# Ledger of designs, part 59: designed miniproteins, single chains, continued (2)

Each design is a single chain, and the fold is of that chain. pLDDT is the mean over its residues in the fold that is shown.

## One batch from the design tools (miniprotein)

Design m6027
Fold by ESMFold2-Fast:
Structure m6027 (fold): chain A 66 residues (1-66)
Amino acid sequence: MSALEQAERLGKEAIELAEKGEVEKAENLAVMAIIVGSRAQDEEALQVGIEAAKEVKKIVEKKGLK
């Protein structure tokens, strides 16, 4: 599995967990996606992780999960 594929999978799972109200798990998976991209020095994978983290934050704010 490429770093990009792994970051995309982790980001998707993070967003799904945020939609389900599992904030801590969602934030952890978004951070893992960022780490995968950073460690692989894959700018596209890093950007996928960053965008997933932003989307998780938006979902948490929109749903009042805090």
Scores: mean pLDDT 82

Design m6028
Fold by ESMFold2-Fast:
Structure m6028 (fold): chain A 89 residues (1-89)
Amino acid sequence: MAKEAIEEAKEIAKAILEQLKELGVSPEEAAEKFREGLKSLNVDQETIEEIEKAILEEDEEKFIELLAKVYLELSDHPKFKEALELLKK
């Protein structure tokens, strides 16, 4: 996989994490929103649970790594392509 794609996915994950902090979203609220969103995109239950744990434990490094991996796997999904375009602003 291209190094550029991995780096871009990590930057997007970091931007989302920073946005959640700026908005004052609680870890519990963030975990619920990500669970619903990832389920709608047919992400596997194991990955969803790992992301929820990272959010609840405030493990920023693991959250960024897991979310970046999900973005790379779902990069061809129309909703993810739209989200990527919005975050490139």
Scores: mean pLDDT 72

Design m6029
Fold by ESMFold2-Fast:
Structure m6029 (fold): chain A 94 residues (1-94)
Amino acid sequence: MSHAEMAERIREEALRLMEERNVPEEAKETFVREMDRVIEHLRANPDTSLDEVERMLLRVLMAVRDVLEAQGVDPSPLVVELARIAGRELRRME
């Protein structure tokens, strides 16, 4: 599996979770936009290290957190689950 394919799997699983938990649309749109940027970068740069991928994914989580906080929603439950999804997929690539 390429790093881009891994990121696509994270995107799909995370969106499914967000849909099931009725996460605000703005947070989902922010997640999609930021993940699509990560996926595009990984497709253009297939030699991107797992450490760099982890840093990029962390920035996506920070963006989602900031949107939820701005809406008065506690981001912690969702961010923990998204980090778990990302961590599991990253671990599978090691």
Scores: mean pLDDT 85

Design m6030
Fold by ESMFold2-Fast:
Structure m6030 (fold): chain A 71 residues (1-71)
Amino acid sequence: SKEEVLKLLEEAIARSSGKDRQILTDALEKAKKANSYEEIIKVLEEALKQGVTGYTRRLVEKAIELAKKNL
């Protein structure tokens, strides 16, 4: 569900700091306003392109995969 995707993004934010946290916080706000899973996926992919790395990146990738399963 959209709620499960958003919870994974919230977990990624909780495990992030500095620039990564700012990128993911902006992505969460955009994802909350998105009206489709396609829009959510685009927002999350843009966040990854901004340089999120490590375990935090893995959580965002998991959120993208979960959103894709709901297409």
Scores: mean pLDDT 83

Design m6031
Fold by ESMFold2-Fast:
Structure m6031 (fold): chain A 99 residues (1-99)
Amino acid sequence: SVAEQTREGLLALTERKFAEAQEAGTRLGEIVGEEAQKERDAFAAEYQKLVEEARASSPIEGAQLLGEAYALVTRKLREFQARLDAAEAAREAALRAAA
């Protein structure tokens, strides 16, 4: 049904955005170090808990938990991406100053 396709599409989008947030967090960790890696791991754990609880829940409760997972992913993607962009810009500025 359209509702089933929409739900599957939302879950797929959420999982893709989670992967994007994890990639941004990983790249940030490579530049900034252990604290960013720790934040990435904590985020991944929280996301997995929400998705597993959503899969085990009633349709209404599962939809609410999936919404929470999507909100978490969207927020973390923005946070990690903004910090990554700032870290990359700082690296580029340092390289220009050294030339």
Scores: mean pLDDT 83

Design m6032
Fold by ESMFold2-Fast:
Structure m6032 (fold): chain A 77 residues (1-77)
Amino acid sequence: MKDPILEAAKAASPEDAKKIRDLYNKGLFALALGDYETAAEYFEKLAETVSKANVPEELRQKAADAARQIAEDARRM
């Protein structure tokens, strides 16, 4: 299934794509370690970064919403 965060990274400028991928990887790594607070912080930063990125609006909203949802889920753990 297509990941809206990765799709946003593909549509972004090289600079924004690098920032999006870096935050996504750091967030996923924190989740894998069970560091849910750190994961939530990275996914919140990811949502803000995507919201400011030059990507199509529909994709930007979906990616930002996905990142916020992961952050909320992590904070509930």
Scores: mean pLDDT 83

Design m6033
Fold by ESMFold2-Fast:
Structure m6033 (fold): chain A 97 residues (1-97)
Amino acid sequence: APPLSFEEREELIKKGLEEGEKLIEELEEKDPEMAEKIRRGKEFAEVVARYILLLKKKGYSEEEIEERLKKIREESKSMEEFVEKLKKEAEKIEKEL
């Protein structure tokens, strides 16, 4: 199967955020542990989507954005560190806009 395009991945992230919010509400009373895992996934997707949006506003190409995401991921020892690095970079970019 061909890999998803950059735009297709961005659209899936956006859709996943809305679906994740509904799933969290449904699971909070029935399975709070699963709701917490989905909440963490939603926060991750929100941080990634925000970072991509800000780089697009600065005129970065899809290829440049993918390379930056790969580099930050490779430099991160954990998913938690990756999210924190993306949040800091996004905040820095917003201040420069």
Scores: mean pLDDT 75

Design m6034
Fold by ESMFold2-Fast:
Structure m6034 (fold): chain A 57 residues (1-57)
Amino acid sequence: MTVKIDLDAIKKKLEEEYGLTVSKSTIDRIGKELAAREGSENVTEEKVIEAAVKAAK
């Protein structure tokens, strides 16, 4: 992934805003999957958070 995603920040935000406990490895995988589908330049922390929330349901 060309864009560096702050996995610690995303994990903390998921726990604080959504009450979800997600591993950093899962967040990294989601980010890479989004980069493969949409291109790394279109992967934002917000998109990774949204995808993680959807995956947790």
Scores: mean pLDDT 74

Design m6035
Fold by ESMFold2-Fast:
Structure m6035 (fold): chain A 70 residues (1-70)
Amino acid sequence: DERLREAARYAALAVDYYRAGDQEKADEYGAKAVQILLGKELPREEAVKLWREHRKTLFGSLAALARTLE
């Protein structure tokens, strides 16, 4: 749905920045993707932590997170 597409878009940006060596931008967009899925009330520090933990399996983790939430 729209929320999943938006999260996937930010996740793709995060992966692109990570591969380009821009870790600060990667964390920023990764956190935004997580916050779209888990809710914008999620603190940025927790969102960055979840993005870092799931960086290698980002698209799978995004799908799983969205399904466990609603």
Scores: mean pLDDT 73

Design m6036
Fold by ESMFold2-Fast:
Structure m6036 (fold): chain A 98 residues (1-98)
Amino acid sequence: ATLTATGDGGRVVTFEVTAAKDSITATVTDSGGVDITHVLLEVTRADGSRDSAVGTGTSATLTGLKPGETVEVSVLVASADDADNTDLSDPVSVTVSA
């Protein structure tokens, strides 16, 4: 699944979200010129519970998900320049591999 996150400076970061058996990984595919220091990945489960993972650099992986679970995934980046920090993306639904 593809997601975008936009900073106040108008830069757009593009991500690919990949599901495995017990994990979801968000990877930056286009930085939009942002000097990315961290990726935050947040999931919201069907019961409304939230979990998050932070990766250094251009990817973040959240583990401990239930196989076959469908979650809403949102992402943001932290930048070396705070003007290029992004807001949390619109969510995408992702199903964890069974």
Scores: mean pLDDT 80

Design m6037
Fold by ESMFold2-Fast:
Structure m6037 (fold): chain A 83 residues (1-83)
Amino acid sequence: DIDRQQGISYLRQGNYDNAITYFTRAVQQNPDDAQYWTNLGSAYMANGNYDQAIDYYQRSLQLDPNNEQARDGLNMAQSMKDR
């Protein structure tokens, strides 16, 4: 998936706005894939948008309750929000 790969590339570069844009396109094309929602949550997490990260990690867990990356991301986002 080109959009997912571009999102990962931008995330690694620290360009979180572009990472969010490409991961958003990926979930729009593949809304039933838990991993795409996890990737979008991770981009919002990196951008300091903890509320959005929580929402997207929760969406991932609704699709796949056993997604470890989404669970770990959700716990971290909630911890960061609680300061």
Scores: mean pLDDT 86

Design m6038
Fold by ESMFold2-Fast:
Structure m6038 (fold): chain A 79 residues (1-79)
Amino acid sequence: MLLSPEEIAKIAEEGAKEARELADQSTDPQVAADYRALAERFEELAKQAKNAKTPEEIWELEVQLTFDLIDLATLKVAA
């Protein structure tokens, strides 16, 4: 399934917001730092998605979004 650039940007922005909220709630400074780094990755992905013009660019961003979402899920389980 190929997401639109708008859908990728929206999911990435939601991921960034969740990661920042989890960073603020974290009492462990290492876990908080990992969530902040992930939020920055989602924020950059959202910017790239808004500028994506080709199906290849959109597919690469969808793949990167998938990895970033897996990282978020992994941190939530590990924390």
Scores: mean pLDDT 83

Design m6039
Fold by ESMFold2-Fast:
Structure m6039 (fold): chain A 118 residues (1-118)
Amino acid sequence: MEVRELVESFEVRAAVIDAEYSGFEGVTPDQAAVVVSVSGRLKPDATEEDLRRVAEELARIAEQALKESYPDAKIVRTRAFYDPERRRATGIAVGIVPKDNAREAAERAQKLAEERVK
Protein backbone atom coordinates (compact mmCIF):
# COMPACT_ATOMS: atom_id res chain seq x y z
CA MET A 1 0.00 0.00 0.00
CA GLU A 2 2.90 2.42 0.74
CA VAL A 3 4.20 1.88 -2.84
CA ARG A 4 1.19 3.89 -4.14
CA GLU A 5 2.64 7.08 -2.59
CA LEU A 6 5.86 6.77 -4.62
CA VAL A 7 4.51 5.40 -7.92
CA GLU A 8 3.00 7.38 -10.83
CA SER A 9 1.78 4.34 -12.82
CA PHE A 10 1.64 0.53 -12.67
CA GLU A 11 1.79 -2.18 -15.35
CA VAL A 12 0.76 -5.77 -14.58
CA ARG A 13 1.30 -8.71 -16.93
CA ALA A 14 0.79 -12.44 -16.54
CA ALA A 15 1.88 -14.95 -19.18
CA VAL A 16 1.99 -18.73 -19.68
CA ILE A 17 5.20 -20.36 -20.95
CA ASP A 18 5.22 -24.05 -21.90
CA ALA A 19 7.47 -25.97 -19.50
CA GLU A 20 9.88 -27.20 -22.20
CA TYR A 21 10.64 -23.56 -23.19
CA SER A 22 10.94 -22.23 -19.61
CA GLY A 23 14.37 -23.78 -18.81
CA PHE A 24 13.28 -24.70 -15.26
CA GLU A 25 14.47 -27.96 -13.70
CA GLY A 26 12.06 -30.78 -12.87
CA VAL A 27 9.19 -29.47 -15.00
CA THR A 28 7.21 -32.15 -16.89
CA PRO A 29 5.38 -31.81 -20.28
CA ASP A 30 2.04 -31.72 -18.34
CA GLN A 31 3.14 -28.51 -16.58
CA ALA A 32 3.56 -24.87 -17.58
CA ALA A 33 5.24 -21.79 -16.10
CA VAL A 34 3.09 -18.80 -15.11
CA VAL A 35 5.06 -15.54 -15.06
CA VAL A 36 3.62 -12.54 -13.19
CA SER A 37 5.31 -9.16 -13.71
CA VAL A 38 4.39 -6.01 -11.74
CA SER A 39 6.13 -2.82 -12.83
CA GLY A 40 5.91 0.75 -11.53
CA ARG A 41 7.24 4.12 -12.67
CA LEU A 42 8.25 6.20 -9.64
CA LYS A 43 7.81 9.96 -9.10
CA PRO A 44 10.73 12.22 -10.21
CA ASP A 45 11.95 12.84 -6.63
CA ALA A 46 12.18 9.11 -5.76
CA THR A 47 15.59 7.96 -4.50
CA GLU A 48 17.46 4.78 -5.49
CA GLU A 49 16.50 3.42 -2.03
CA ASP A 50 12.83 4.09 -2.90
CA LEU A 51 13.29 2.20 -6.21
CA ARG A 52 14.82 -0.81 -4.42
CA ARG A 53 12.08 -0.86 -1.74
CA VAL A 54 9.27 -0.57 -4.32
CA ALA A 55 10.82 -3.33 -6.50
CA GLU A 56 10.94 -5.67 -3.46
CA GLU A 57 7.29 -4.87 -2.60
CA LEU A 58 6.19 -5.43 -6.23
CA ALA A 59 7.99 -8.81 -6.23
CA ARG A 60 6.04 -9.78 -3.08
CA ILE A 61 2.77 -8.68 -4.73
CA ALA A 62 3.57 -10.82 -7.80
CA GLU A 63 4.44 -13.89 -5.67
CA GLN A 64 1.33 -13.57 -3.47
CA ALA A 65 -0.94 -13.09 -6.51
CA LEU A 66 0.49 -16.29 -8.03
CA LYS A 67 0.10 -18.24 -4.75
CA GLU A 68 -3.52 -17.09 -4.39
CA SER A 69 -4.31 -17.78 -8.08
CA TYR A 70 -3.15 -21.40 -7.67
CA PRO A 71 -2.25 -22.42 -4.07
CA ASP A 72 -0.34 -25.54 -5.18
CA ALA A 73 1.87 -23.56 -7.61
CA LYS A 74 5.57 -24.33 -7.18
CA ILE A 75 7.25 -20.92 -6.98
CA VAL A 76 10.62 -21.32 -8.76
CA ARG A 77 11.68 -17.65 -8.99
CA THR A 78 10.93 -14.28 -7.41
CA ARG A 79 13.01 -11.29 -8.54
CA ALA A 80 13.14 -7.54 -7.95
CA PHE A 81 14.77 -5.10 -10.41
CA TYR A 82 15.08 -1.35 -10.65
CA ASP A 83 16.40 1.18 -13.18
CA PRO A 84 17.29 4.62 -11.75
CA GLU A 85 17.51 6.29 -15.20
CA ARG A 86 13.92 5.30 -16.10
CA ARG A 87 12.73 5.45 -12.44
CA ARG A 88 11.23 1.98 -12.97
CA ALA A 89 10.86 -0.79 -10.39
CA THR A 90 9.78 -4.32 -11.38
CA GLY A 91 8.86 -7.44 -9.43
CA ILE A 92 8.59 -10.85 -11.12
CA ALA A 93 7.34 -14.20 -9.81
CA VAL A 94 7.36 -17.53 -11.68
CA GLY A 95 5.31 -20.56 -10.64
CA ILE A 96 4.90 -24.02 -12.10
CA VAL A 97 1.28 -25.19 -12.43
CA PRO A 98 -0.51 -28.03 -14.28
CA LYS A 99 -0.79 -27.10 -17.99
CA ASP A 100 -4.61 -27.38 -17.94
CA ASN A 101 -4.77 -24.80 -15.10
CA ALA A 102 -2.06 -22.41 -16.40
CA ARG A 103 -4.25 -19.98 -18.38
CA GLU A 104 -6.82 -19.60 -15.58
CA ALA A 105 -4.03 -19.19 -12.99
CA ALA A 106 -2.35 -16.48 -15.12
CA GLU A 107 -5.63 -14.57 -15.66
CA ARG A 108 -6.45 -14.77 -11.92
CA ALA A 109 -2.92 -13.73 -10.88
CA GLN A 110 -3.05 -10.67 -13.17
CA LYS A 111 -6.39 -9.54 -11.67
CA LEU A 112 -5.17 -10.10 -8.08
CA ALA A 113 -1.93 -8.16 -8.70
CA GLU A 114 -3.83 -5.30 -10.42
CA GLU A 115 -6.21 -5.07 -7.43
CA ARG A 116 -3.27 -4.95 -4.95
CA VAL A 117 -1.49 -2.06 -6.74
CA LYS A 118 -4.71 -0.07 -7.27
Scores: mean pLDDT 82

Design m6040
Fold by ESMFold2-Fast:
Structure m6040 (fold): chain A 74 residues (1-74)
Amino acid sequence: MELAERYRELVEAYESGSLSEEELKKMEEEILKRIEEELAKFPEEELRKLFAGIPAAASEEEAREKLLAFLESL
């Protein structure tokens, strides 16, 4: 999925120090809006299963990794 690849690139750029936290958050918001549009096509039951890992994240970094895994599982 194109969106998962773009999100991976953003996370890598953030980890390498190429992006500021503010820039990353702004780009994440844009990506999340597109994810929301794609996810609207899926039943709520499937969405619940895919989101189950995200609330358990101890940090924003873990939440991003789980979100990326979620996108790859679509």
Scores: mean pLDDT 65

Design m6041
Fold by ESMFold2-Fast:
Structure m6041 (fold): chain A 100 residues (1-100)
Amino acid sequence: SIEELKERFLKGLQNKIEELKKSSNHPIVQETVQLLEELIKKLEKAKTKEEMLEILDESRRRLQQLYEEAVKAKLPREDITKIGLVIGELELTRKELEEL
């Protein structure tokens, strides 16, 4: 169900936030954490599949910009990889949501 997918994704995001907070205090990583915390709040308020898809698409665009900034700033590979994994999880969730 949409509700089960949403709950699973929100739990995953909370885990990613904790992991990022433990791994780095770099401004780009902190901005990534802030974006993910904002994403959780927006998704919790979303009532429809269409609202959720729009939120995911906007967050993916912003995460992609942060990923590119992290690469350009030459952050540690581990930090860049963690941001990339968040983007991948978001893209998978968007695809699963679209198929519901």
Scores: mean pLDDT 89

Design m6042
Fold by ESMFold2-Fast:
Structure m6042 (fold): chain A 64 residues (1-64)
Amino acid sequence: SPEDQIAALEQQIRDTEANVQRTIDYIRGSDLSEEDKQELIDAVRRVADRTIERLRRQIEELRA
């Protein structure tokens, strides 16, 4: 059903956000320079934001 598909997409968003947080925590704990850490964190956030936006648009289409 559309409701089941929406639930699966919402779970994928939650999983993506959790994976991003784990990745950022790993980067913050590394021996990289603070500048390199910030660049990597920004890149991880940009990629994740694009994925989440795509998933949210799919949810909106299913609700339309």
Scores: mean pLDDT 90

Design m6043
Fold by ESMFold2-Fast:
Structure m6043 (fold): chain A 68 residues (1-68)
Amino acid sequence: AEEYLKKGKEYFEKGDFNKARGWYMKALAEDPENAEALYLLGQVDEKMGNTARAEGYRARARELDPEL
């Protein structure tokens, strides 16, 4: 999971939000309760203009880890 999050963050920094999202989804597939993967999916969906989806991911991330 950590390896996938690292790759996703690298693509996010490059502005490739579609690839970043793909890597974060792979992390979430490996660990469905990965709060950081959910948080990062919220960030990438926000950047892509999918605000409602971003809010959904952030809500779930905060439910699992209130410090996020």
Scores: mean pLDDT 81

Design m6044
Fold by ESMFold2-Fast:
Structure m6044 (fold): chain A 83 residues (1-83)
Amino acid sequence: SFEELVKRGEELFEELKKLLEEAKKVMEPEVVLSLLVRYIAISGEFYLGVRTKDEKLLEETIREAEELIEELKKKIEEAKKAK
C-alpha cells in the first residue's frame, strides 16, 4: 500500500543518515560528499513521490535507497579494514 511504501522509505532514509555519519568517521571527505549528494537526490525524489502519491516513484526510490545502503555498508567495512 502507499502508506507501507512511505513508512518503508522513511525507515531506509533514517538508516542512510546513520550510515553516512559512520562513513564520515572512516572515509575520505570527498567520497562522503558524493554519497551525501546521492542521498539528497534519492530522498528528494522519494518525497516528490509522497507529495504526488506516485507509488511507482516510491518503489523506484526505495530500491535506489536499498542499493545505496548496501553500497555504503560495503564501503564502510572496507574502509575500516584498510585502517
Scores: mean pLDDT 86

Design m6045
Fold by ESMFold2-Fast:
Structure m6045 (fold): chain A 88 residues (1-88)
Amino acid sequence: GEELNKALSSITLAKLEIEAAKAGDKSQTPLAVYALERAKEYLEKADIPNQEEAISYVDKAIEATRAGNYDEALEYAEQAEKALTQSS
């Protein structure tokens, strides 16, 4: 649905912003958090099978990003994407 596509786009944007922060552009850290929070809002509105799992990974990515643990944040963002794109 529209909400799922917006969530995936927001996660993709957040991953780019996390990678930029990891490379030294620390101004991207709050932007990445914002993008992940927007992804969570879209997921909370979506009626999808793996919603709770995806939201859990987004929450972990937000906390890792805030802590400056960018590698961990990227891993959790990727796990959220996998939860949303895996066909049963």
Scores: mean pLDDT 85

Design m6046
Fold by ESMFold2-Fast:
Structure m6046 (fold): chain A 98 residues (1-98)
Amino acid sequence: SDLAQQLQQLKQEAKKLYNSSTNPLVKSVAQQVVSLIDQALSAYQAGKISDTQAQQIIDLTKDAIDALKQAEKSTDVVQQIGLIIRAIGNILDAQSLL
């Protein structure tokens, strides 16, 4: 399904962030995104979550990955921390749907 393909693409983006980042917090959060997507894929394939829930998880994980990418590019420590906190919040919201 297209939703499963989108989850797999987001997993690859999170893995790239994990591999390329030198920031331990970004690496940790990116690893949590990978774990979340694996759980979402398993739940979706088992019919435990709906297409609507899968789409919500996709939207939340997209925003988390975008926030982490912005954090990596930021030279402002306060802005970087704020973006990482935003990513964590989106991951927690997505986990609540599982």
Scores: mean pLDDT 90

Design m6047
Fold by ESMFold2-Fast:
Structure m6047 (fold): chain A 77 residues (1-77)
Amino acid sequence: SHLQQGDQLEQQARQETDPQKRRDLAVQAAIHYAQAGDYERAAQLLDDTAKWLEAQGDTKGAKQLRALADRFAAVAA
C-alpha cells in the first residue's frame, strides 16, 4: 500500500546522513502518504526533515520542503 511504502521510505530517510539523499527519500515518503490520503503525516514528515536540513546548513532545501509541507497541510485542512 502507499502507506506502507511511505513508512519504508521514511525509515530509510531517518537513517540517511546525506542531506540531499534524506531530502529525496522524505519527499518520496510524503508523496506516498499523500496518495494514501494522509496529508497531515506527509506535511509533518517534510517539516521535521526541513528542521534537520537547517541544522545541516541546507537552508534552501529546508525552505523548499516547508513550501511543500504547507501545500499538503492546506489539503488536510
Scores: mean pLDDT 88

Design m6048
Fold by ESMFold2-Fast:
Structure m6048 (fold): chain A 77 residues (1-77)
Amino acid sequence: MLKRITEALLELQKRIREKGSLSDDEIKEILLKSGFSEEEAQEILTKAQELLSRTDLSKLEAIGYAALGVYAEKEKA
């Protein structure tokens, strides 16, 4: 489970370094390829956007924190 988050973040970091920024569609594609469901990918994007609006985190950091939050909620159940 943490492996999926780590693999997604590494791929996101690589793409951001190559392109300077990523669209929501590109982020969703990377999350799906890393083994997240469409629902999980959408929830991560929504939470990341919320974090970006309220904090000075980078887009990569916001996605990482959002992914950890989604994981923690599922492990609680």
Scores: mean pLDDT 76

Design m6049
Fold by ESMFold2-Fast:
Structure m6049 (fold): chain A 75 residues (1-75)
Amino acid sequence: MSEAQTRRAIEGLRRAAEAGDAAAASSGAWDLAKNAQQIPEELRPEAVEAARLALERLDDPATRRASQKLLEALA
């Protein structure tokens, strides 16, 4: 994944969480989790914030699992 694609994916997850879009948030978090090793270290804080926002705003089991997986991969 390119840096531009990674930044867009993080922004997409944040926007989905703010909009209450569980399906988009779940998909975005899983894509980021699968590619966690390709996330530049400088973007890790933004990815962590987006995942935490999704966990705080969305009461959806799939989104919760995907966001937790992303946080674990970034630890």
Scores: mean pLDDT 83

Design m6050
Fold by ESMFold2-Fast:
Structure m6050 (fold): chain A 107 residues (1-107)
Amino acid sequence: PRALFDEMLRLAEELEKRLEAQKTGEGIMAAALVSMGLLGAVVTRQSSSRDPSVSPLEAAERGAEFIVRATREALRLVREHMPEMVPLVEQALRKLEELLARIRALA
């Protein structure tokens, strides 16, 4: 599960940087949404590691859900204000959902 979770973090970080690079208010806001998802994922994984009843796989799945949810919110904003960026965010979301499904399949 570690390699899949780390790949999700990498993809979300790449998306955040590309949205920020647009240098628009909407791009910065969409990047901030993805960044909050990354922070939520890291915090959730670290908090879960301190609970012996939560498996490393469950911790990774919970963290991954934050990234996927944040990316969906970023897609909504991008669809309204930055239609040219929609294909990029949709492709990133699809890959993140595929990685989350693979983490869930390890249970």
Scores: mean pLDDT 80

Design m6051
Fold by ESMFold2-Fast:
Structure m6051 (fold): chain A 105 residues (1-105)
Amino acid sequence: EEKLKKAREEFNKLFLKTTIEMINALIRGDEEKLKEIMDRFVKEFIEIAKKYGLSKEQVEEFLDLAIESAETLAKVLGLPDETIERLKKAMEEFKKRVLEEIDKL
C-alpha cells in the first residue's frame, strides 16, 4: 500500500510533465518533438514500474486515471476540441507503448 502510494505519486508527477510537453508540441504541430517526448517518457515510466515492481494491470490503471486527468486539464485550459482529440490519441498511443514494453520485462 505505501509502495503503491509512492509509485502513484512519482507516476502522476512524471505524467503531468509529459502531458504539458505533449500539449506544447501539439499546439506547435511539432510531430518530431512529440515523438521524442513519447520515446523519452515511455522509458522513464518503465523505470518507475521496475523500481516499484508494478504489474501491467497496475500500470494500465495508473495510465487510465492519468489520461482522464490530462483530458480534464486540457478542457480547463480551454484547448480547442481538435487539440484535445489529438492529445487523447497521443496519450492512447503512449499507453500502448508503455504496456508493450512492460510485456517484454
Scores: mean pLDDT 82

Design m6052
Fold by ESMFold2-Fast:
Structure m6052 (fold): chain A 68 residues (1-68)
Amino acid sequence: LTPQQKQIIQNALVEGREALASLPESEVAERQELQTLLDALEDDPSLEKAVDLQVKIGVHDIKRAVGY
């Protein structure tokens, strides 16, 4: 991984942890999905996993914005 790619992965990890911390315990499915993606990215870092995590965060933010 290049330094730039490592920075992208680190940003994804930070944003993912913040998203997980903001989720209520009652949102079990959403918490489990984000935790799984975070664990996968921490265990074996890759750009593909970082993108997957960022997409899930974005989808969750959109769902909340539209009252889902």
Scores: mean pLDDT 77

Design m6053
Fold by ESMFold2-Fast:
Structure m6053 (fold): chain A 100 residues (1-100)
Amino acid sequence: SLLDSLEELVEWLKSNPNVPESYVEGAEKALEQAKTFSEEEQALLLAIALQELTDYILNNPNATEEEKEEFVKLLERAREVAPERYRAVIDALIERVRAS
């Protein structure tokens, strides 16, 4: 589900030592709010969060190749549950991470 993808994203952020605590706290609050959202609003939140996190990873000089590969797998799983209109956005994010 979209909520499961958002939860997976938050857990990935928590497990990554290079992610600031403030970013994790913001993501946890967004996840809690997402429980009250429609599926369309959850999909939009997921797409925005994935785009922001992609930018963060690509602009972080300490991001490892393993972290990028793990993130691509997360993007691929999110793509499977995302509405069709957001799949092209996620595909573009996957391409950006793989090209880096």
Scores: mean pLDDT 81

Design m6054
Fold by ESMFold2-Fast:
Structure m6054 (fold): chain A 94 residues (1-94)
Amino acid sequence: SEVEALIAQLLAQAVATYQLDPAQVAALEKQLRDTLPGWLVRGTKAMLERLGLSLDSPDSVVEEKLEEEGKKNKAPKEVVDELFRLIRLGRALL
C-alpha cells in the first residue's frame, strides 16, 4: 500500500542515519504502523483547512492551492510536490 511504501522509506532513512539494529528497526516499524496513519489524517485535515479547502476538494484544486502558497513563500518545487504527496496519502486514509 502507499502507507507501506512510506513506512519502508522512513525505515530506510532511519537505518542509514542512526545505524539501527534489527530490534530497533522492528520497534520503529511497529511505532510507525501504529501512529503514522493518524498523523497523516490530522496533518491533511489541518493543511486543507489552512488552504481554505475541504476533504471533497479535487486533487487538481489542492495542487493548485499548494503551488500558489509555495510561490508566496518561495518554497522549492520539491517541497510543494512532497506536501501534495503527503496530502494525497492522508486523504486516501480518510
Scores: mean pLDDT 81

Design m6055
Fold by ESMFold2-Fast:
Structure m6055 (fold): chain A 79 residues (1-79)
Amino acid sequence: MSEEERRELEGEVLLALGRMALALGDPELAIRQFEEAAKIYEELKSPRLPEVYEELARALEAAGKLEEAEEYRKKAEEL
C-alpha cells in the first residue's frame, strides 16, 4: 500500500466514524473526525473534498455552529 493509498483509506475511515458520531448524537466528535478527513482530502487534492465539506457543514449545524457551517458549504460550492 502506497502512502497515498494509506491516506485515502484513513480519510474513508474518518468519514465513516464522523457519520457514526452524528448518528449517535455526538456532533462535536463528528466535527473533529470530519476536520481530520478534510485535511487528508485537501492534501490529496481529492475530487471528494466537496462531499467532505458538506458533511462537515452538517456536523457543524448539528453542534449549533451555523456560521462555520455556512463557510464550509460555500467552500463545497466553489468547485
Scores: mean pLDDT 85

Design m6056
Fold by ESMFold2-Fast:
Structure m6056 (fold): chain A 64 residues (1-64)
Amino acid sequence: DLEKEVDEIVEKIKKEFPDMTEKELEAARMAVAMSLMRGKSKDEAYKVGVEAVKNERSAEEARK
């Protein structure tokens, strides 16, 4: 079940970034889902999700 795999990986990302915003959370969730749909492993999806949070934070800093 794709949704369960996405939720499981997103939970791990939430533990890494407990202070993440709704926007960062959605970015992570989308990145994880897309990675899994492309046939990547759960470990790769986790890495891509973490990168999405960091990229979203960098984009927010650049707008300040």
Scores: mean pLDDT 80

Design m6057
Fold by ESMFold2-Fast:
Structure m6057 (fold): chain A 84 residues (1-84)
Amino acid sequence: SEMEKQFEEALKINEEQAKKLVEELTKKSVKEMLETAKKMVDGTRKLGEQLKKQNKDGQLAGEGGFRLADFIEETAKKAAAEAE
């Protein structure tokens, strides 16, 4: 549970950084933002799959990677909708 708390804090920091990046890119170009977000989502999901295969201890890190990827994807969709 101590490791779970540390992991949740790290995930929250990464989510805040991803949101800020999406907001800044959206100001420049919605198209560029969506392309960047897709690349981040694809890369994060692939990393998550690799971590899950490494060890049972990597499963928590892999699950966090999928959660972060989902957050980035939804944040990018929302930003694109708001820019219309």
Scores: mean pLDDT 79

Design m6058
Fold by ESMFold2-Fast:
Structure m6058 (fold): chain A 115 residues (1-115)
Amino acid sequence: SLEAGYSVNKILKAALDGLSRMIEEVKKAKTYEEALKIARDLADEIVAKGRQYATTPEAQRIVDAVSRALELFLEGKVDEAIAVLREAGTPDQQGAVDGLAAELRKLGEEIEKLK
């Protein structure tokens, strides 16, 4: 439905915007531990905002996938995080998922520099 598609697109855009903000905030971190704390706090904000937009079962499923991907990412499992997002996305959503995957890889590189 149009409502389901709208909610999903809004969630994916909020996640992309949230990851872009997370990258900029992580760049300000002085230690690996500080970077992980920033990433976790902002990941919680991304999920909370996604929950506010999740008005359908499809949208809720996408938020659950984003939440799981961010938890895997924070465990250092970047490829598994990306796989969760790709499996959750429909073919029409893969462009947005590719954007999220690119931001997660960039975020992982910024955090890795602090190890």
Scores: mean pLDDT 84

Design m6059
Fold by ESMFold2-Fast:
Structure m6059 (fold): chain A 62 residues (1-62)
Amino acid sequence: MLEKVYEQAKKLALDAGLDEETAEQLAKMAKNLVAQGHDPKAVLEAVKTSAKSHSEIEKERA
């Protein structure tokens, strides 16, 4: 189950336009949160929100 969350979170970040390094960091955070007992659906929704915010911040800096 943790591997599924990792892959889904990484795909969500990449789909949002983040680079692979940032996507891996978000995926690791999502996996760790689920490992701590957080709901996978809630964690993936948080990843979607974080990916959007991160993408906008990096775009403004570039």
Scores: mean pLDDT 74

Design m6060
Fold by ESMFold2-Fast:
Structure m6060 (fold): chain A 89 residues (1-89)
Amino acid sequence: ASAAAQRQREELDEQVARLVENKDIEGLRKLLPKLDPTAAFHLELYILIEEGRYEEAKKILVEELLKTGKFKPEEAEKIAQEIVEEAKA
């Protein structure tokens, strides 16, 4: 059963990659409910960045980083800013 689950994940990853390559934001949004929470979060972040919603992208990144308990608020904000700036480049 592990092989079947891995194939389904690879198929979803291929669909995401194809839609990202084609800049099909609407198609990507339709895939969000089918993804695991981590993949869904990363895809939502990508959609926000592609739509130019950089402040919202930074906000959800900071919130996610703070949930890990590993980062201070200032550190989470710096990491979020670097990720958004890298995605813009």
Scores: mean pLDDT 77

